Designed miniproteins, single chains, continued (2). Designs and how they scored, part 97

Each design is a single chain, and the fold is of that chain. pLDDT is the mean over its residues in the fold that is shown.

## One batch from the design tools (miniprotein)

Design m7369
Fold by ESMFold2-Fast:
Structure m7369 (fold): chain A 61 residues (1-61)
Amino acid sequence: LSPAEQRAVERALAIRAERGRLTPADVRAIAKESGLSPATVTRAYNAAVEAEGEAALAALA
């Protein structure tokens, strides 16, 4: 991931942690702030959530 994509993912994860979910409005705001497309933010965020879930499962094993 580029540094901008990593920063966008960190913000998306922080919002999800606070509210329990990430809304399309949050994705658009992050995209504007990071200079990325909403699609790029969504894809990077989904990949990070998947990796986080895998890490959580590994911690339980």
Scores: mean pLDDT 75

Design m7370
Fold by ESMFold2-Fast:
Structure m7370 (fold): chain A 109 residues (1-109)
Amino acid sequence: MIDEAIKELEATAAELADDPRLVALLQSGIRFIKIHRDQLSDEDIILFAKGMVEAARAYKAGDVERAVRILRETAEKSKDPKVQTLARYAAALIARHAGRRDLALEALS
């Protein structure tokens, strides 16, 4: 399951290769999972990876509000403080990249 989650993130980064900021965000997610996999539950890893993939695709489709909502819901569903922090930070980065200061501030609260 964890290896499948990493593969889905890698495949999504390749799919979205025309957006270097989205690629950087997805690669940061992969690195986080690889560094912390022994400290995270399989459930939290799968939840985080799915949230990142769905948010990146929503953003690419032009739905910034949905992308931010997906990552905020990912943070709320996770019991791990590292996943909560990184998901909220990812939401803020997506909102900032889109020029949505309102959503970026909401993501950090």
Scores: mean pLDDT 84

Design m7371
Fold by ESMFold2-Fast:
Structure m7371 (fold): chain A 85 residues (1-85)
Amino acid sequence: GEMRELIDRLYEEAMKQIEKAEESIERGDLESARKHLFEAEILLGMLRIVRGVAKIIGDEEAVKLAEEKIEELEKRIEELRKKLE
């Protein structure tokens, strides 16, 4: 499914940015960590738009998948924000 493939790609890219941010924090590179966090937040925003599109077209399975991925990313991003405060 085209919509599911898009959701999976956005999720995978967001997770890569989160991982890079975590690795940057471990190295003490807070500038790189903030950059990767920002990129993850943009990808999360894109997922929210895709969820909205899925709702409009009535793709209930894509809505559910996007909501699950959004919840996971929001938790991981919030933990990163706490480490960068």
Scores: mean pLDDT 90

Design m7372
Fold by ESMFold2-Fast:
Structure m7372 (fold): chain A 76 residues (1-76)
Amino acid sequence: DAVLAELAAREAAFLARMTPLAEAAYESGDEALKEAVRAELAAAQREVGERLVAADPSLRAEVDAAYARIDALEAA
């Protein structure tokens, strides 16, 4: 499965990049670095959703519904 293999590779690269940044942010209490980590996580979640839709356009409604649920939880 090419999509799952690509997503796994991207996830591994993302974790390798983000783990030291998250550790530094929480050790130092750097508000700007914490915000940068949160922004990168949000961007990664959106990219995964769009990649799934690109591989299977029938997933558009499910991905949009998942985004709406996340937005509702963040607003609460």
Scores: mean pLDDT 69

Design m7373
Fold by ESMFold2-Fast:
Structure m7373 (fold): chain A 58 residues (1-58)
Amino acid sequence: SPADEELQSLLEQYRQENEENTYEAFRNAGFPDDLARKMAEAVLQVEEDALQTQAELL
């Protein structure tokens, strides 16, 4: 539905912004580029699972 498409678009935008912010945070903490990227990916996966659980509670 249009609402589902809009929600997916918003989640994708939020994910992209979070990925950049998380990556930069690890870089600022002193992790190398390739490791910071892998760590950001792992954190975002956990955050996605948490957000999906939160959405189910509503």
Scores: mean pLDDT 73

Design m7374
Fold by ESMFold2-Fast:
Structure m7374 (fold): chain A 60 residues (1-60)
Amino acid sequence: LEELAEKALAFARAMGASEEALAALRDRITQLIADYRAGRLSEEEARKRIEEAALAAASA
């Protein structure tokens, strides 16, 4: 998930996401990883939500 998080942030940055959108994406990814570690999300669901968050940030 850490490697996916780095790729998601790099993708959003490359797509021209604002610093505010990148900060929101970092917070969202941190929460998703925490939920995965706590057993509230599967790895597959966490990956999907990180990808969705990156796409949202890229379009902001």
Scores: mean pLDDT 83

Design m7375
Fold by ESMFold2-Fast:
Structure m7375 (fold): chain A 86 residues (1-86)
Amino acid sequence: SELVERAVELARELDTDGDGTITPAEFGKVVEKLSGQPLSEKEARALLKFFGFDEKSITYEELERLMRYAGSAETLIEMAKEVLKL
């Protein structure tokens, strides 16, 4: 998927430590660059927690799973907003 490849490329640019993980804030920046719409750190953390991921960091594999599940960055933002209502 071109979307998944693009998301991983953006995450790699933000992963200055090269450890294969990004922060919830950096994950929000990836989503914003793909959608043109902001995803807050709070929304990012809520989404990670909902999927059973570590709320402090996301791996490239977890990012790929989220992007494949959502199918678009816009859908991922909608999911985060719905999770915050629960």
Scores: mean pLDDT 83

Design m7376
Fold by ESMFold2-Fast:
Structure m7376 (fold): chain A 84 residues (1-84)
Amino acid sequence: MEKASLEVETTINGLEVKIKLEVVREGKTLHITIKASAKGTEDGQEIDESGTVEGSIESELTAKEFVEKAKKALEEGEAEARAA
């Protein structure tokens, strides 16, 4: 079974953000799990939030190709968040 994963840790405005992406390919279906957490202080309030998003899509992309596209999207999203 083909699988790929990506773990990213960054700091945005004092928040420690951790994102874990796991992609598993079964036949022509990609099973995607995104786990994200944020901890720190924003506007004097303590933040300790986490979430998990799961989904499946049919795609000709390999698990590795999907992870690479997700990494680029994450980098672009971080750049937009810093620009806003």
Scores: mean pLDDT 75

Design m7377
Fold by ESMFold2-Fast:
Structure m7377 (fold): chain A 121 residues (1-121)
Amino acid sequence: MSTEEKIERLVKLIDEGKYKEAFELLQELLADPSVTDEDLLPVRRKVTEKILQNPEILKAILDALAEVFPDKSPLELFGLIGRIRDPAVRQAIIDVLLKKAEESDNPEIYYLAAIAVLLST
């Protein structure tokens, strides 16, 4: 499957609320060094639309940030949203979100949050 076909499939999965499948496909795309930020623009736009429709996503991200940075205030954690540049910090936040997905009655919200964190570079 071409990069363009994978991106189209990923946008469709996000649009359909299939965030777990979308997260898995996004990880495959990000493992390919030929995939550019420009290639991911349609994905970033669709994820932004879904985050704006689901305010609980921001809470999920903030709760995960609080577990990674227990000494930071809620306001400091809010300032980190969309500015997570350290790959090790991103992975730690994603690991917390994936654990919460397995323990949650609504796992898809945590997968959408993980997608948002994964795209925050």
Scores: mean pLDDT 81

Design m7378
Fold by ESMFold2-Fast:
Structure m7378 (fold): chain A 100 residues (1-100)
Amino acid sequence: GEMKEELIEKAKEEIEEAKKAAEALRDSGATDQADQLLEMLEKAEEYLRKGDLKKAIETLEKAAEFAQEVAQSSDSLSGTAAHELAREAREAAEYLRKAL
């Protein structure tokens, strides 16, 4: 229904913000971690394109967990970017759960 489409669009907006956080993480010098997170976010978008909301949610949750681990082991700048990515990936997953 219309509400489901709105929730999916909100999830896509959060994934876009998470990608911006990943770019900030890369700029801070955490290049390998940023590349892994970007790959996970792209995979989540691919699942959304295929209509596989459950796999998109799982992928976003794994991205958030990895970003949280990066945040805990990083300097203040890298940690801030990773923490923002984790928050945005979790928000995207929550929107998709509501769309199920």
Scores: mean pLDDT 87

Design m7379
Fold by ESMFold2-Fast:
Structure m7379 (fold): chain A 102 residues (1-102)
Amino acid sequence: APSVRELLEEVLALEERLTALVRADESLSPEDKATLTATLEGQILAIRAMLASGAVPEEVVQTLIDTEAGTIAFLRRRGASPDIIALAERIRALLEEIGRQV
């Protein structure tokens, strides 16, 4: 099984990709893009902090899982492309895997 560090590195790469896809999505308004990119930037900062320190607090991972669930619900409600929704669901699944290891 992948290590927590390897899973965090994959989540970071996917969060950066999700941010780029959100910016490029033609179905999302500029206001929705601003809200989503602010949320995703916060998640990226938390993941980078965990990678830098080596500390992976369970409560921080749970907050990331809950935030990603909210992001998925928002994307579905706003009619984001299926590729964006699928990527967010993959990120959530990886965060849940990290949560099972911490």
Scores: mean pLDDT 90

Design m7380
Fold by ESMFold2-Fast:
Structure m7380 (fold): chain A 72 residues (1-72)
Amino acid sequence: ALEPLELAEETAYRVAYEITGDEEPAREAGERARREMAELLGTSTEVLTFEDAVEIGERVGREIGEEYLRKK
């Protein structure tokens, strides 16, 4: 199941959209969070939870959203 990847993607999209009000940085944040979650699922020896996916999504969403607001 790809549910943790989709949760990370959706969470990052939502957080970035709440910060920026713009779909472009929201989509970028979602795509990045999905990739980071996929890397963790492929490399981690730990059991990853849905809470881990949300945490990654929230972090990436904030990082991308705040970076967008700092751009000219």
Scores: mean pLDDT 79

Design m7381
Fold by ESMFold2-Fast:
Structure m7381 (fold): chain A 90 residues (1-90)
Amino acid sequence: SLADGAELGARLFRQMAEYARNGDGEKAAEVAETAARVMRALPPDPLFEQGAKLAEEASRAARNGDYEKAATLFEQASRVFEEAARRYRP
């Protein structure tokens, strides 16, 4: 379901924030770029679009070596997906 997908997304972005803080920014950026592409392939949804944009910004920050900014943006994306999961549950 959309709610289950959003909940999984929230967990993955929290993990990406940890990767960024630990200096694994390239790995975090690659996963975030893939996640953004997947989200844009889903039916249009403002929260998923917001999450995709945050993931793309986080990926860019990680590739520029700004790991703390990347982690913060990944955490923001995680919160957006937590909100989406709440809204799409019965």
Scores: mean pLDDT 78

Design m7382
Fold by ESMFold2-Fast:
Structure m7382 (fold): chain A 70 residues (1-70)
Amino acid sequence: SQELVDLANEIVAKIVNEINEKYSGTKSQEEMRKEFKKIVKKVAEELLKSPDPVKQKLGELFLEGLESEE
């Protein structure tokens, strides 16, 4: 579903932008990537606990993104 993919991309972009704004100049790029991964994992775990299958699918996509970067 296109709306699911678009929503997922918007959420990820928002998280990335907020981390860069919050930690830019205080943490290295490697440290910011670790913070991003921690937040994405936490968000994914919360989404997977939801009874909403759309949210469960978003959590799955976020975890796949994390695995691809290992």
Scores: mean pLDDT 76

Design m7383
Fold by ESMFold2-Fast:
Structure m7383 (fold): chain A 99 residues (1-99)
Amino acid sequence: MKEAFLESAEREIAAAPAHLERARELVRRLREAAEAGDKERVRRLMATELTGLMVVALSISVTASRVEGELRERLERYAKELRELVREGERIAEEALEK
């Protein structure tokens, strides 16, 4: 377990709070756009930022699968929180686009 994946896991742990903050901000921005009836902005946020966060969540999960112990647990928690925020963003966007 003392390989390049440990360094990758440590970098992902350091970056995870910033990803979670961006995800929370995105959910807020999607909600604001939905409330304003701005379907064009909702579509743009989905196609760009929301898709990007899904890729990040997948990357964190892959890194977690290659490490053990506390690092794995922390990465799995961050990936779960990030996926939950992405799903909330998807729900808001789908509901807004049905109007």
Scores: mean pLDDT 81

Design m7384
Fold by ESMFold2-Fast:
Structure m7384 (fold): chain A 97 residues (1-97)
Amino acid sequence: SEEAKKEAKKTEEEVKKIVEEARKEALRYAEEGNLEKAKKVIDEALEKTARLTGETAQKYPEVREEMNQIGFEAMRELAKTRKEAEELYKKKKEEEE
């Protein structure tokens, strides 16, 4: 349906914003030496994106596959962000030695 397509696009845009803000915040915390907070930001973003895509898929079964693809892409980007945060934290620790 047209409404399902609009809600899917809205969910995709919200998921993208969550992922982008989580990346920015997590890398900032990692640079400040707070890896625990960086990981928490990423974990919260994973939960939020899963909830949003799941809710839209429940309301509009016709976009379930699209929601699954958006969810998997968000998971991939957040996993990449976690690795970047861990690497940034390690580099900052090595600079202090």
Scores: mean pLDDT 88

Design m7385
Fold by ESMFold2-Fast:
Structure m7385 (fold): chain A 84 residues (1-84)
Amino acid sequence: MHEELVKQVEKVLKERQAAGEGISEKTIESIVKELRETKDKELAEKILAAKTKEDISKLIAKEIAEKLIEIGKEIDEELKKRKE
């Protein structure tokens, strides 16, 4: 199920890239990788529901940025706790 959603997202993003919506190949690869690793069905469905390039870019940037901030914060907290 999730793999089918990931393939649908990749197809939609590649079709939008071909239409000139400013989505880079690297961005598509990063999103596909993230969806496969996290199994984030809600993110996949939101990308499929997005109607404009701005909505897609904003959604992608927000999700990636929020995940990077969360991971960075957890790593920083763990490192601070273990440092003597």
Scores: mean pLDDT 66

Design m7386
Fold by ESMFold2-Fast:
Structure m7386 (fold): chain A 64 residues (1-64)
Amino acid sequence: EEFEKAREALKGHLNILRFWVTMVSGRPATKEEAEAALSEDATPEQREAVLIAYRFAKKLGEKL
């Protein structure tokens, strides 16, 4: 359920997601890799990056 909410929130923010996929994987991520992280077939590493991005965005929202 949290992953589904994260996917919906991050669909419009691929650049933010690409940053977190890069941080988790340790190499520069492409837009296609960010989109793959939002798919149902996302790897555990991609799923972790999506959740990290979502939780970070929520934390930033609390400061606005």
Scores: mean pLDDT 75

Design m7387
Fold by ESMFold2-Fast:
Structure m7387 (fold): chain A 85 residues (1-85)
Amino acid sequence: NEKLREIFEKARTGDPAYVPELIEALKDENPGIRRAAVQALAMIGAPEAKQPLIEALDDPDPGVRGVAMAALIELKRRGTPAAKA
């Protein structure tokens, strides 16, 4: 799947310029693509990905929900704990 390969290539760059495109991939009809987009967003570690990843916790696919939880935990480990709003 070429789309899966592109998501991984973008994740490997760590470039936050790819974050909007990866957020769009979270809405893909293929759960494998959504799972890869979640992992890519976690690898980049951009704070703007936090809310889309929280929404991915409600994904109908249990695999996507699992990687979204892992991604949110990883983002919290990399960042300073934010005060609750």
Scores: mean pLDDT 78

Design m7388
Fold by ESMFold2-Fast:
Structure m7388 (fold): chain A 63 residues (1-63)
Amino acid sequence: MFSDEELEKAYEIAAAITRAHPDGVGIGELVREVAKALGLSEDELTPQKLAELILEYERKRAA
């Protein structure tokens, strides 16, 4: 289970990478960079899990 601080960090990194690549960025690149920042292996953070984390963080910010 991820903490709110980990969710925020994951979202910020994903947003920063997306802004740096306006022509598009692969989900695999997002997963690798977020996993590195959180100290996780690629096996611990999948594209599906990263998408869930982003949606959860956006939902919390909308509240």
Scores: mean pLDDT 71

Design m7389
Fold by ESMFold2-Fast:
Structure m7389 (fold): chain A 85 residues (1-85)
Amino acid sequence: SERRDRAARLNTAAAGRAIERMIKEGVPASELPGLPPRKVSDEQLDAEARRGLETIRKAVEEGKIEVHTARDANGREVVTSIRLK
């Protein structure tokens, strides 16, 4: 329905903002597609960013998103980009 399509679009926008923040901060790929289960991660994320991560995780599980990663200077796998299919 139109309401569900609108909610999905808003959730996608929130996910996009969370992705940009994660790429900028070099968040490890281990935080995707899973939502960080640690309270310390919740303290670092506001409610909107946390909601965006949940949307990303669900979309990855549904095969709607491709996640690209690369190794940083310390050999840690980090998210470089995310694309909608």
Scores: mean pLDDT 57

Design m7390
Fold by ESMFold2-Fast:
Structure m7390 (fold): chain A 82 residues (1-82)
Amino acid sequence: AVEEGQRAWELSRAHDDAGDWALGAGHRLLAAELGYVPTADDLRYQAGLLRDSAEKAAARGMPDLAQTAQEQADRAARRAAA
């Protein structure tokens, strides 16, 4: 369970690095369902990707998605700083 969640998190990073952000987001949700708890480094990485996703969503004319991604980035950054 936890080990499978860690693998799902690692797959999310691989998908994000390949530009498949929707698949990356899906694997992060799967990791959480499998009981993986993100580290501070994981949360900082996620915050960076979500900020990049927000900028790209805004550029594509998807303001609601951009706002949601930015809010999630801010939450991840705050959790990492705690």
Scores: mean pLDDT 75

Design m7391
Fold by ESMFold2-Fast:
Structure m7391 (fold): chain A 82 residues (1-82)
Amino acid sequence: NPLLPSDEEILEEIRGVAERAVKAKGIDASKYTVALGLLLTVVKNFGSPEAVEEARKILREAAEKSTDPDVAEFLKRLADIL
């Protein structure tokens, strides 16, 4: 389906948005967390099992790099429910 991203494309977007979410404040943090939730829904429904596991790893690594405990907990929760 040409309207769906490849595993590589979706994983790169997840990485970028997670990195922005870790650094964001206020409304921008909310925008990136919503975007991340949508991207994770795409990989869960259309990605390979390997892409789902890589997405989970990306979220856990982003959580470890987060200085904000609320952002870290949110990213860990997303990884756990993916």
Scores: mean pLDDT 80

Design m7392
Fold by ESMFold2-Fast:
Structure m7392 (fold): chain A 64 residues (1-64)
Amino acid sequence: MFEEFRERALKDVRLLMNSPYATQSSIDTFIALRAREARRRYGASDAQVAALEAAMRAEIAKLS
């Protein structure tokens, strides 16, 4: 369900940020793909997608 997907997305962001090969382009692509999956597979609203993108970017900021 969407909440479980959100938790997984945040976990995956942390794993991506631990990679020495992570680039801004790969991070932006990751966020875009997770937003797309939330809308298409989980029926997430625009507000839920915006909150997910904000949460992922906040997690990245904590690790930077």
Scores: mean pLDDT 81

Design m7393
Fold by ESMFold2-Fast:
Structure m7393 (fold): chain A 90 residues (1-90)
Amino acid sequence: SEMAKRALEKAEEAEKAAEEAEKLAEEGKKAGVDESLINDLEQTATLLRQYAGGLRDAVKAGDFELAEKLIEEAEKAIEEFKETKEKFKK
């Protein structure tokens, strides 16, 4: 059950990061930010939503080996998004 908790917490973190990435992409599009940066944010949001869904599905299936792998992958994706976000704070 501890792995299930970790996976669901990471899914929530990934979902929140995806929502933030989507919002930044929408705001950037209106502000005339470079299309390549907007595209990167949209791709990041899609990937983060996929990890959130995958983590929830792994927990539902009782696949804790997959859940552990997806936690690690989601964590890396969240870290990469934080780096991208910092570049937008210029």
Scores: mean pLDDT 86

Design m7394
Fold by ESMFold2-Fast:
Structure m7394 (fold): chain A 68 residues (1-68)
Amino acid sequence: MRMLSDEEVARFQRIVDALTQIAQQLNDQELLQLAEQMRQAVEARDKDKALQYLQQAMDRLREHSDSV
């Protein structure tokens, strides 16, 4: 397992906060769940899982763009 540095943790926390806000505005519970899973991965300092959930969240946001 690759570990997040303190700087990476701070960056991911900002991303999680932004993603949570976007998910609330879109009323997307799946995106909210992905943000929460990403937060947990960041707290565990699991870089691979944090990146995986970030990619899934970005893919989910892309679906919203395609549907509009």
Scores: mean pLDDT 80

Design m7395
Fold by ESMFold2-Fast:
Structure m7395 (fold): chain A 136 residues (1-136)
Amino acid sequence: MIEKRQRFDELLKQARELMGRAYLAMNEARGQVLREASQYEADTGDREKAEEIKQLMDEALRKLDEAIRALELAPQTGVSALREAAGLLDEAYKLLQQTAKQMEEMGMKDAAELAKEAGELVDRARDLVLQAASTG
C-alpha cells in the first residue's frame, strides 16, 4: 500500500516537472513563431497565414495552462482531474503537431522544430498523468 502511494506521488511530481518544461519550451517556440511569422508576412504579404499560426500557438499554450490547473486540483477531485488534464494535454499535442506541419510548409523551420520539441514534452507529460490515473 505505501509503495502504490509513493509511485502515484512520484508520477505526479514527474508530470508537473515535464509540464513546467513544456510550458517554457512552448513560450520559446511562441517567441520564434512571432519572429518567423513576421518575416513570412514581410516576404509574402500573407498576413492571414501569419496570424493563423500565432493563434494556433496561443491556443496550444492555453490548453497546456488549463491542464496544469486541472492537475493542481487532483488532490481535491481525484482521478477525474487527472483524466481532464490528460485530455487537455492531448488537445495541446494535436494543436502543436498541426502548427508544426503548417510552419514547415511555410518555411518556418526553427519555429517548427521548437514546436515539435514542446509537443514531445506534452506527450510525455500526458503519459505520466494517465499512469498516475491508473495507479489508484
Scores: mean pLDDT 85

Design m7396
Fold by ESMFold2-Fast:
Formats: sequence, C-alpha cells, structure tokens
Structure m7396 (fold): chain A 115 residues (1-115)
Amino acid sequence: TAAAVAEGARAIADAEGDPRVAALLREAADLLASPDPAARERGIGILAGYLLGKAIAVERKLPPAEAAEMAAVLAEAGGRGLEAVRETLRERFKLPEEKVEEYLALFERLRAELR
C-alpha cells in the first residue's frame, strides 16, 4: 500500500548517512502519504530514482561519496519524471545510450512495483 511504501521511505531516510539523500526520501514519504494522486506519483518517482541510483552505484562499485551523489541526483530527477532521469543519465553521468535505455527500463519497472 502507499502507506507501507511511505513508512519504508522514512525508515530508509533515517538509516541514510547523507543529509541530501535523507531529505529527498523524507520528501518522498510525505508525498506518498498525500491524498493527491499527483503528489503520490511524484513521491513514487523520487523513491524509484533513489532505488535506481543505489542499483547503479552497486553495479559500478562506486565509492560512498559518489554512490550518495548518484542516489540524490537520480531521486531528484525521478520526482521530475522519465525525461529528467534520461537527461541526468545522459548529460550529467555521460552514460552510453544503451545503458541509458537499460536504466530507464529499470526506473519504469521500479515505479510500477511501488504503485
């Protein structure tokens, strides 16, 4: 349920050492608890972006500071939607097009699973 996902986001935020990541996850939890469907969709996007960032950091074996940056930037982009995630992966992280499309497919799967 949306309430269970919101509680999960708060628990993850409380465990996060990076204050920017923690703040984004608390924003996602507040949005997920909203009666507004548009606010809930933004919260889903932030959480999906965070999870995508964590997955990429693990796959690429990024050191903690770079892993936190990846999670924060993709959480923020996820809240803005699919095109913001695409632009971030391509322009900021300079990933090849094949990897951009692979990670966008994962982002959409994560969004679907969080609904």
Scores: mean pLDDT 85

Design m7397
Fold by ESMFold2-Fast:
Structure m7397 (fold): chain A 72 residues (1-72)
Amino acid sequence: SMAESLDQSRRLVLERARELGVSDDELAAYSEEGRKILKTQNDGDFIQRVSNASPAAAVGMNLGRVDALEEA
């Protein structure tokens, strides 16, 4: 199901954040940035931002995307 797929995606993102040593504060900040882009801009802007991001920023923004999809 989509819920199971999103749960698995969240687990993988959180595991990657832990591997990279991303703090909870950094993860929350990048997650919010990702959510804001998806809500106020578009998917293309999100993809462009992630492609130019550090690994820590990319993983955090992808967590924001998972959260946005789960809330939709």
Scores: mean pLDDT 79

Design m7398
Fold by ESMFold2-Fast:
Structure m7398 (fold): chain A 90 residues (1-90)
Amino acid sequence: LSEEELAELVKEVLELYAKYEEARGRNEVAQEMRDSIPRVLAEASKEELLNFAKVAVKWATEQAEKARAEGDEESAKLAEEIKRKAEEAI
């Protein structure tokens, strides 16, 4: 992946993460995530973006399992989308 392609995938992951937090009722966390996106993309190195993607895969896997255990299919689907996009970045 080019640095531009990696940054675009990480942007998509962060947007999905914010949507996941919003779906879970954490609107303030979602807003903080959205507000941080331009700074993260401007300041992060390619290695930091790759590490972010790896962390996102692990986090999303855990959240999908938790959401399913709680019967929250919408949040589980969002977490699976985060995992899929983050895996594309790796």
Scores: mean pLDDT 82

Design m7399
Fold by ESMFold2-Fast:
Structure m7399 (fold): chain A 95 residues (1-95)
Amino acid sequence: KDSILEELEKLIQKLLDDGHLKAAQTAVLLLAMAAEDYDLALDLLQNEQSAEQLREYAKKSLKKLGEVLSEEQLKKLLEYIKTLVSNLVALEKKS
């Protein structure tokens, strides 16, 4: 579990470091939804967040996901987020 959670954290950190705020916020939204943190998910849908806030929300969601999801579920979530984020970053580069 720890290696998958670390890879998810590093993926989001790289997006924030590279300035892909919309892709990072979408990834954090998916983490919040998977963690059933619907209050956070709603906040992310309604409001733009700073890079610092997204980093803190990612840490919170990943901690909860490590407690509630199996290793197999975390692996599937990682693969899904990687694919979605790659597509979103590609779209941002076209605009």
Scores: mean pLDDT 81

Design m7400
Fold by ESMFold2-Fast:
Structure m7400 (fold): chain A 87 residues (1-87)
Amino acid sequence: MHPKIVELSKKFNIPVSTLEKELKKLREHLEKGAELDLDEEYKEGDVTSALYRAESLLIRLTGKKFESEEEAKEYAELVMEILKTAP
């Protein structure tokens, strides 16, 4: 298992299996988006849309509102690092 997935699982109290399943779906979505040359948000250089998608995933999985936009961004960045590193 990816160490960052275990860390994220413990931090949000989400089962690792659930988190892996949802991260796989998010990865597939981002990969399909990268094939579309029509939307700027699917550009390799635009990580903002990808971070917002990761944030939305975490909110859906936890039902938790983050105390600050900065906290939400940090967690979204952690999710993006997992997606970037994991095959």
Scores: mean pLDDT 61

Design m7401
Fold by ESMFold2-Fast:
Structure m7401 (fold): chain A 90 residues (1-90)
Amino acid sequence: MPGELLVKALKLLEEGKIEEAKEVLKELEEKYPELFDVPVEEIKEASELLNYAIEVFVKYLKKNPEAKEYLKELSEKMQKLIEERLKVES
């Protein structure tokens, strides 16, 4: 399910495991290409990859509000970043 892979990718990014997170995001892109506007392989910097993963999660949450339960598996810092992005796009 996209929510589980998104949580995994964001946790890996918070741990500084950028290459592993990028592989998880590529798997998500293959299975759910509609969530991705830019190819994951084009993202070069860790901060850009983190921001992009948050944007993908926000896009998923807007289509699937029930998936907000996955936010509880993330750190408080990550939850706040995603919630801020959800507010800005309103």
Scores: mean pLDDT 80

Design m7402
Fold by ESMFold2-Fast:
Structure m7402 (fold): chain A 76 residues (1-76)
Amino acid sequence: SKLEEFREQLERFKRDYKELLKAYKEGKISKEETIKGLERGIGELKKLKSVAPPELHPEIEELIKEMEEEIKKLKK
């Protein structure tokens, strides 16, 4: 179903987010590069939300907020 396809896309965003933070934690990427990656991810999630079924909007919005809070932490 289309809903299942969107759920799979959202799970991929969650994995990419986790991988980005892991790379930063392991010293593989800079703070600035991590912030840019998070900002890109937020932009793509906003695009996903614009086409996704309403049932997924809360979960997409929650991930966006989590990523925005991580950017705030990184900027300190």
Scores: mean pLDDT 88

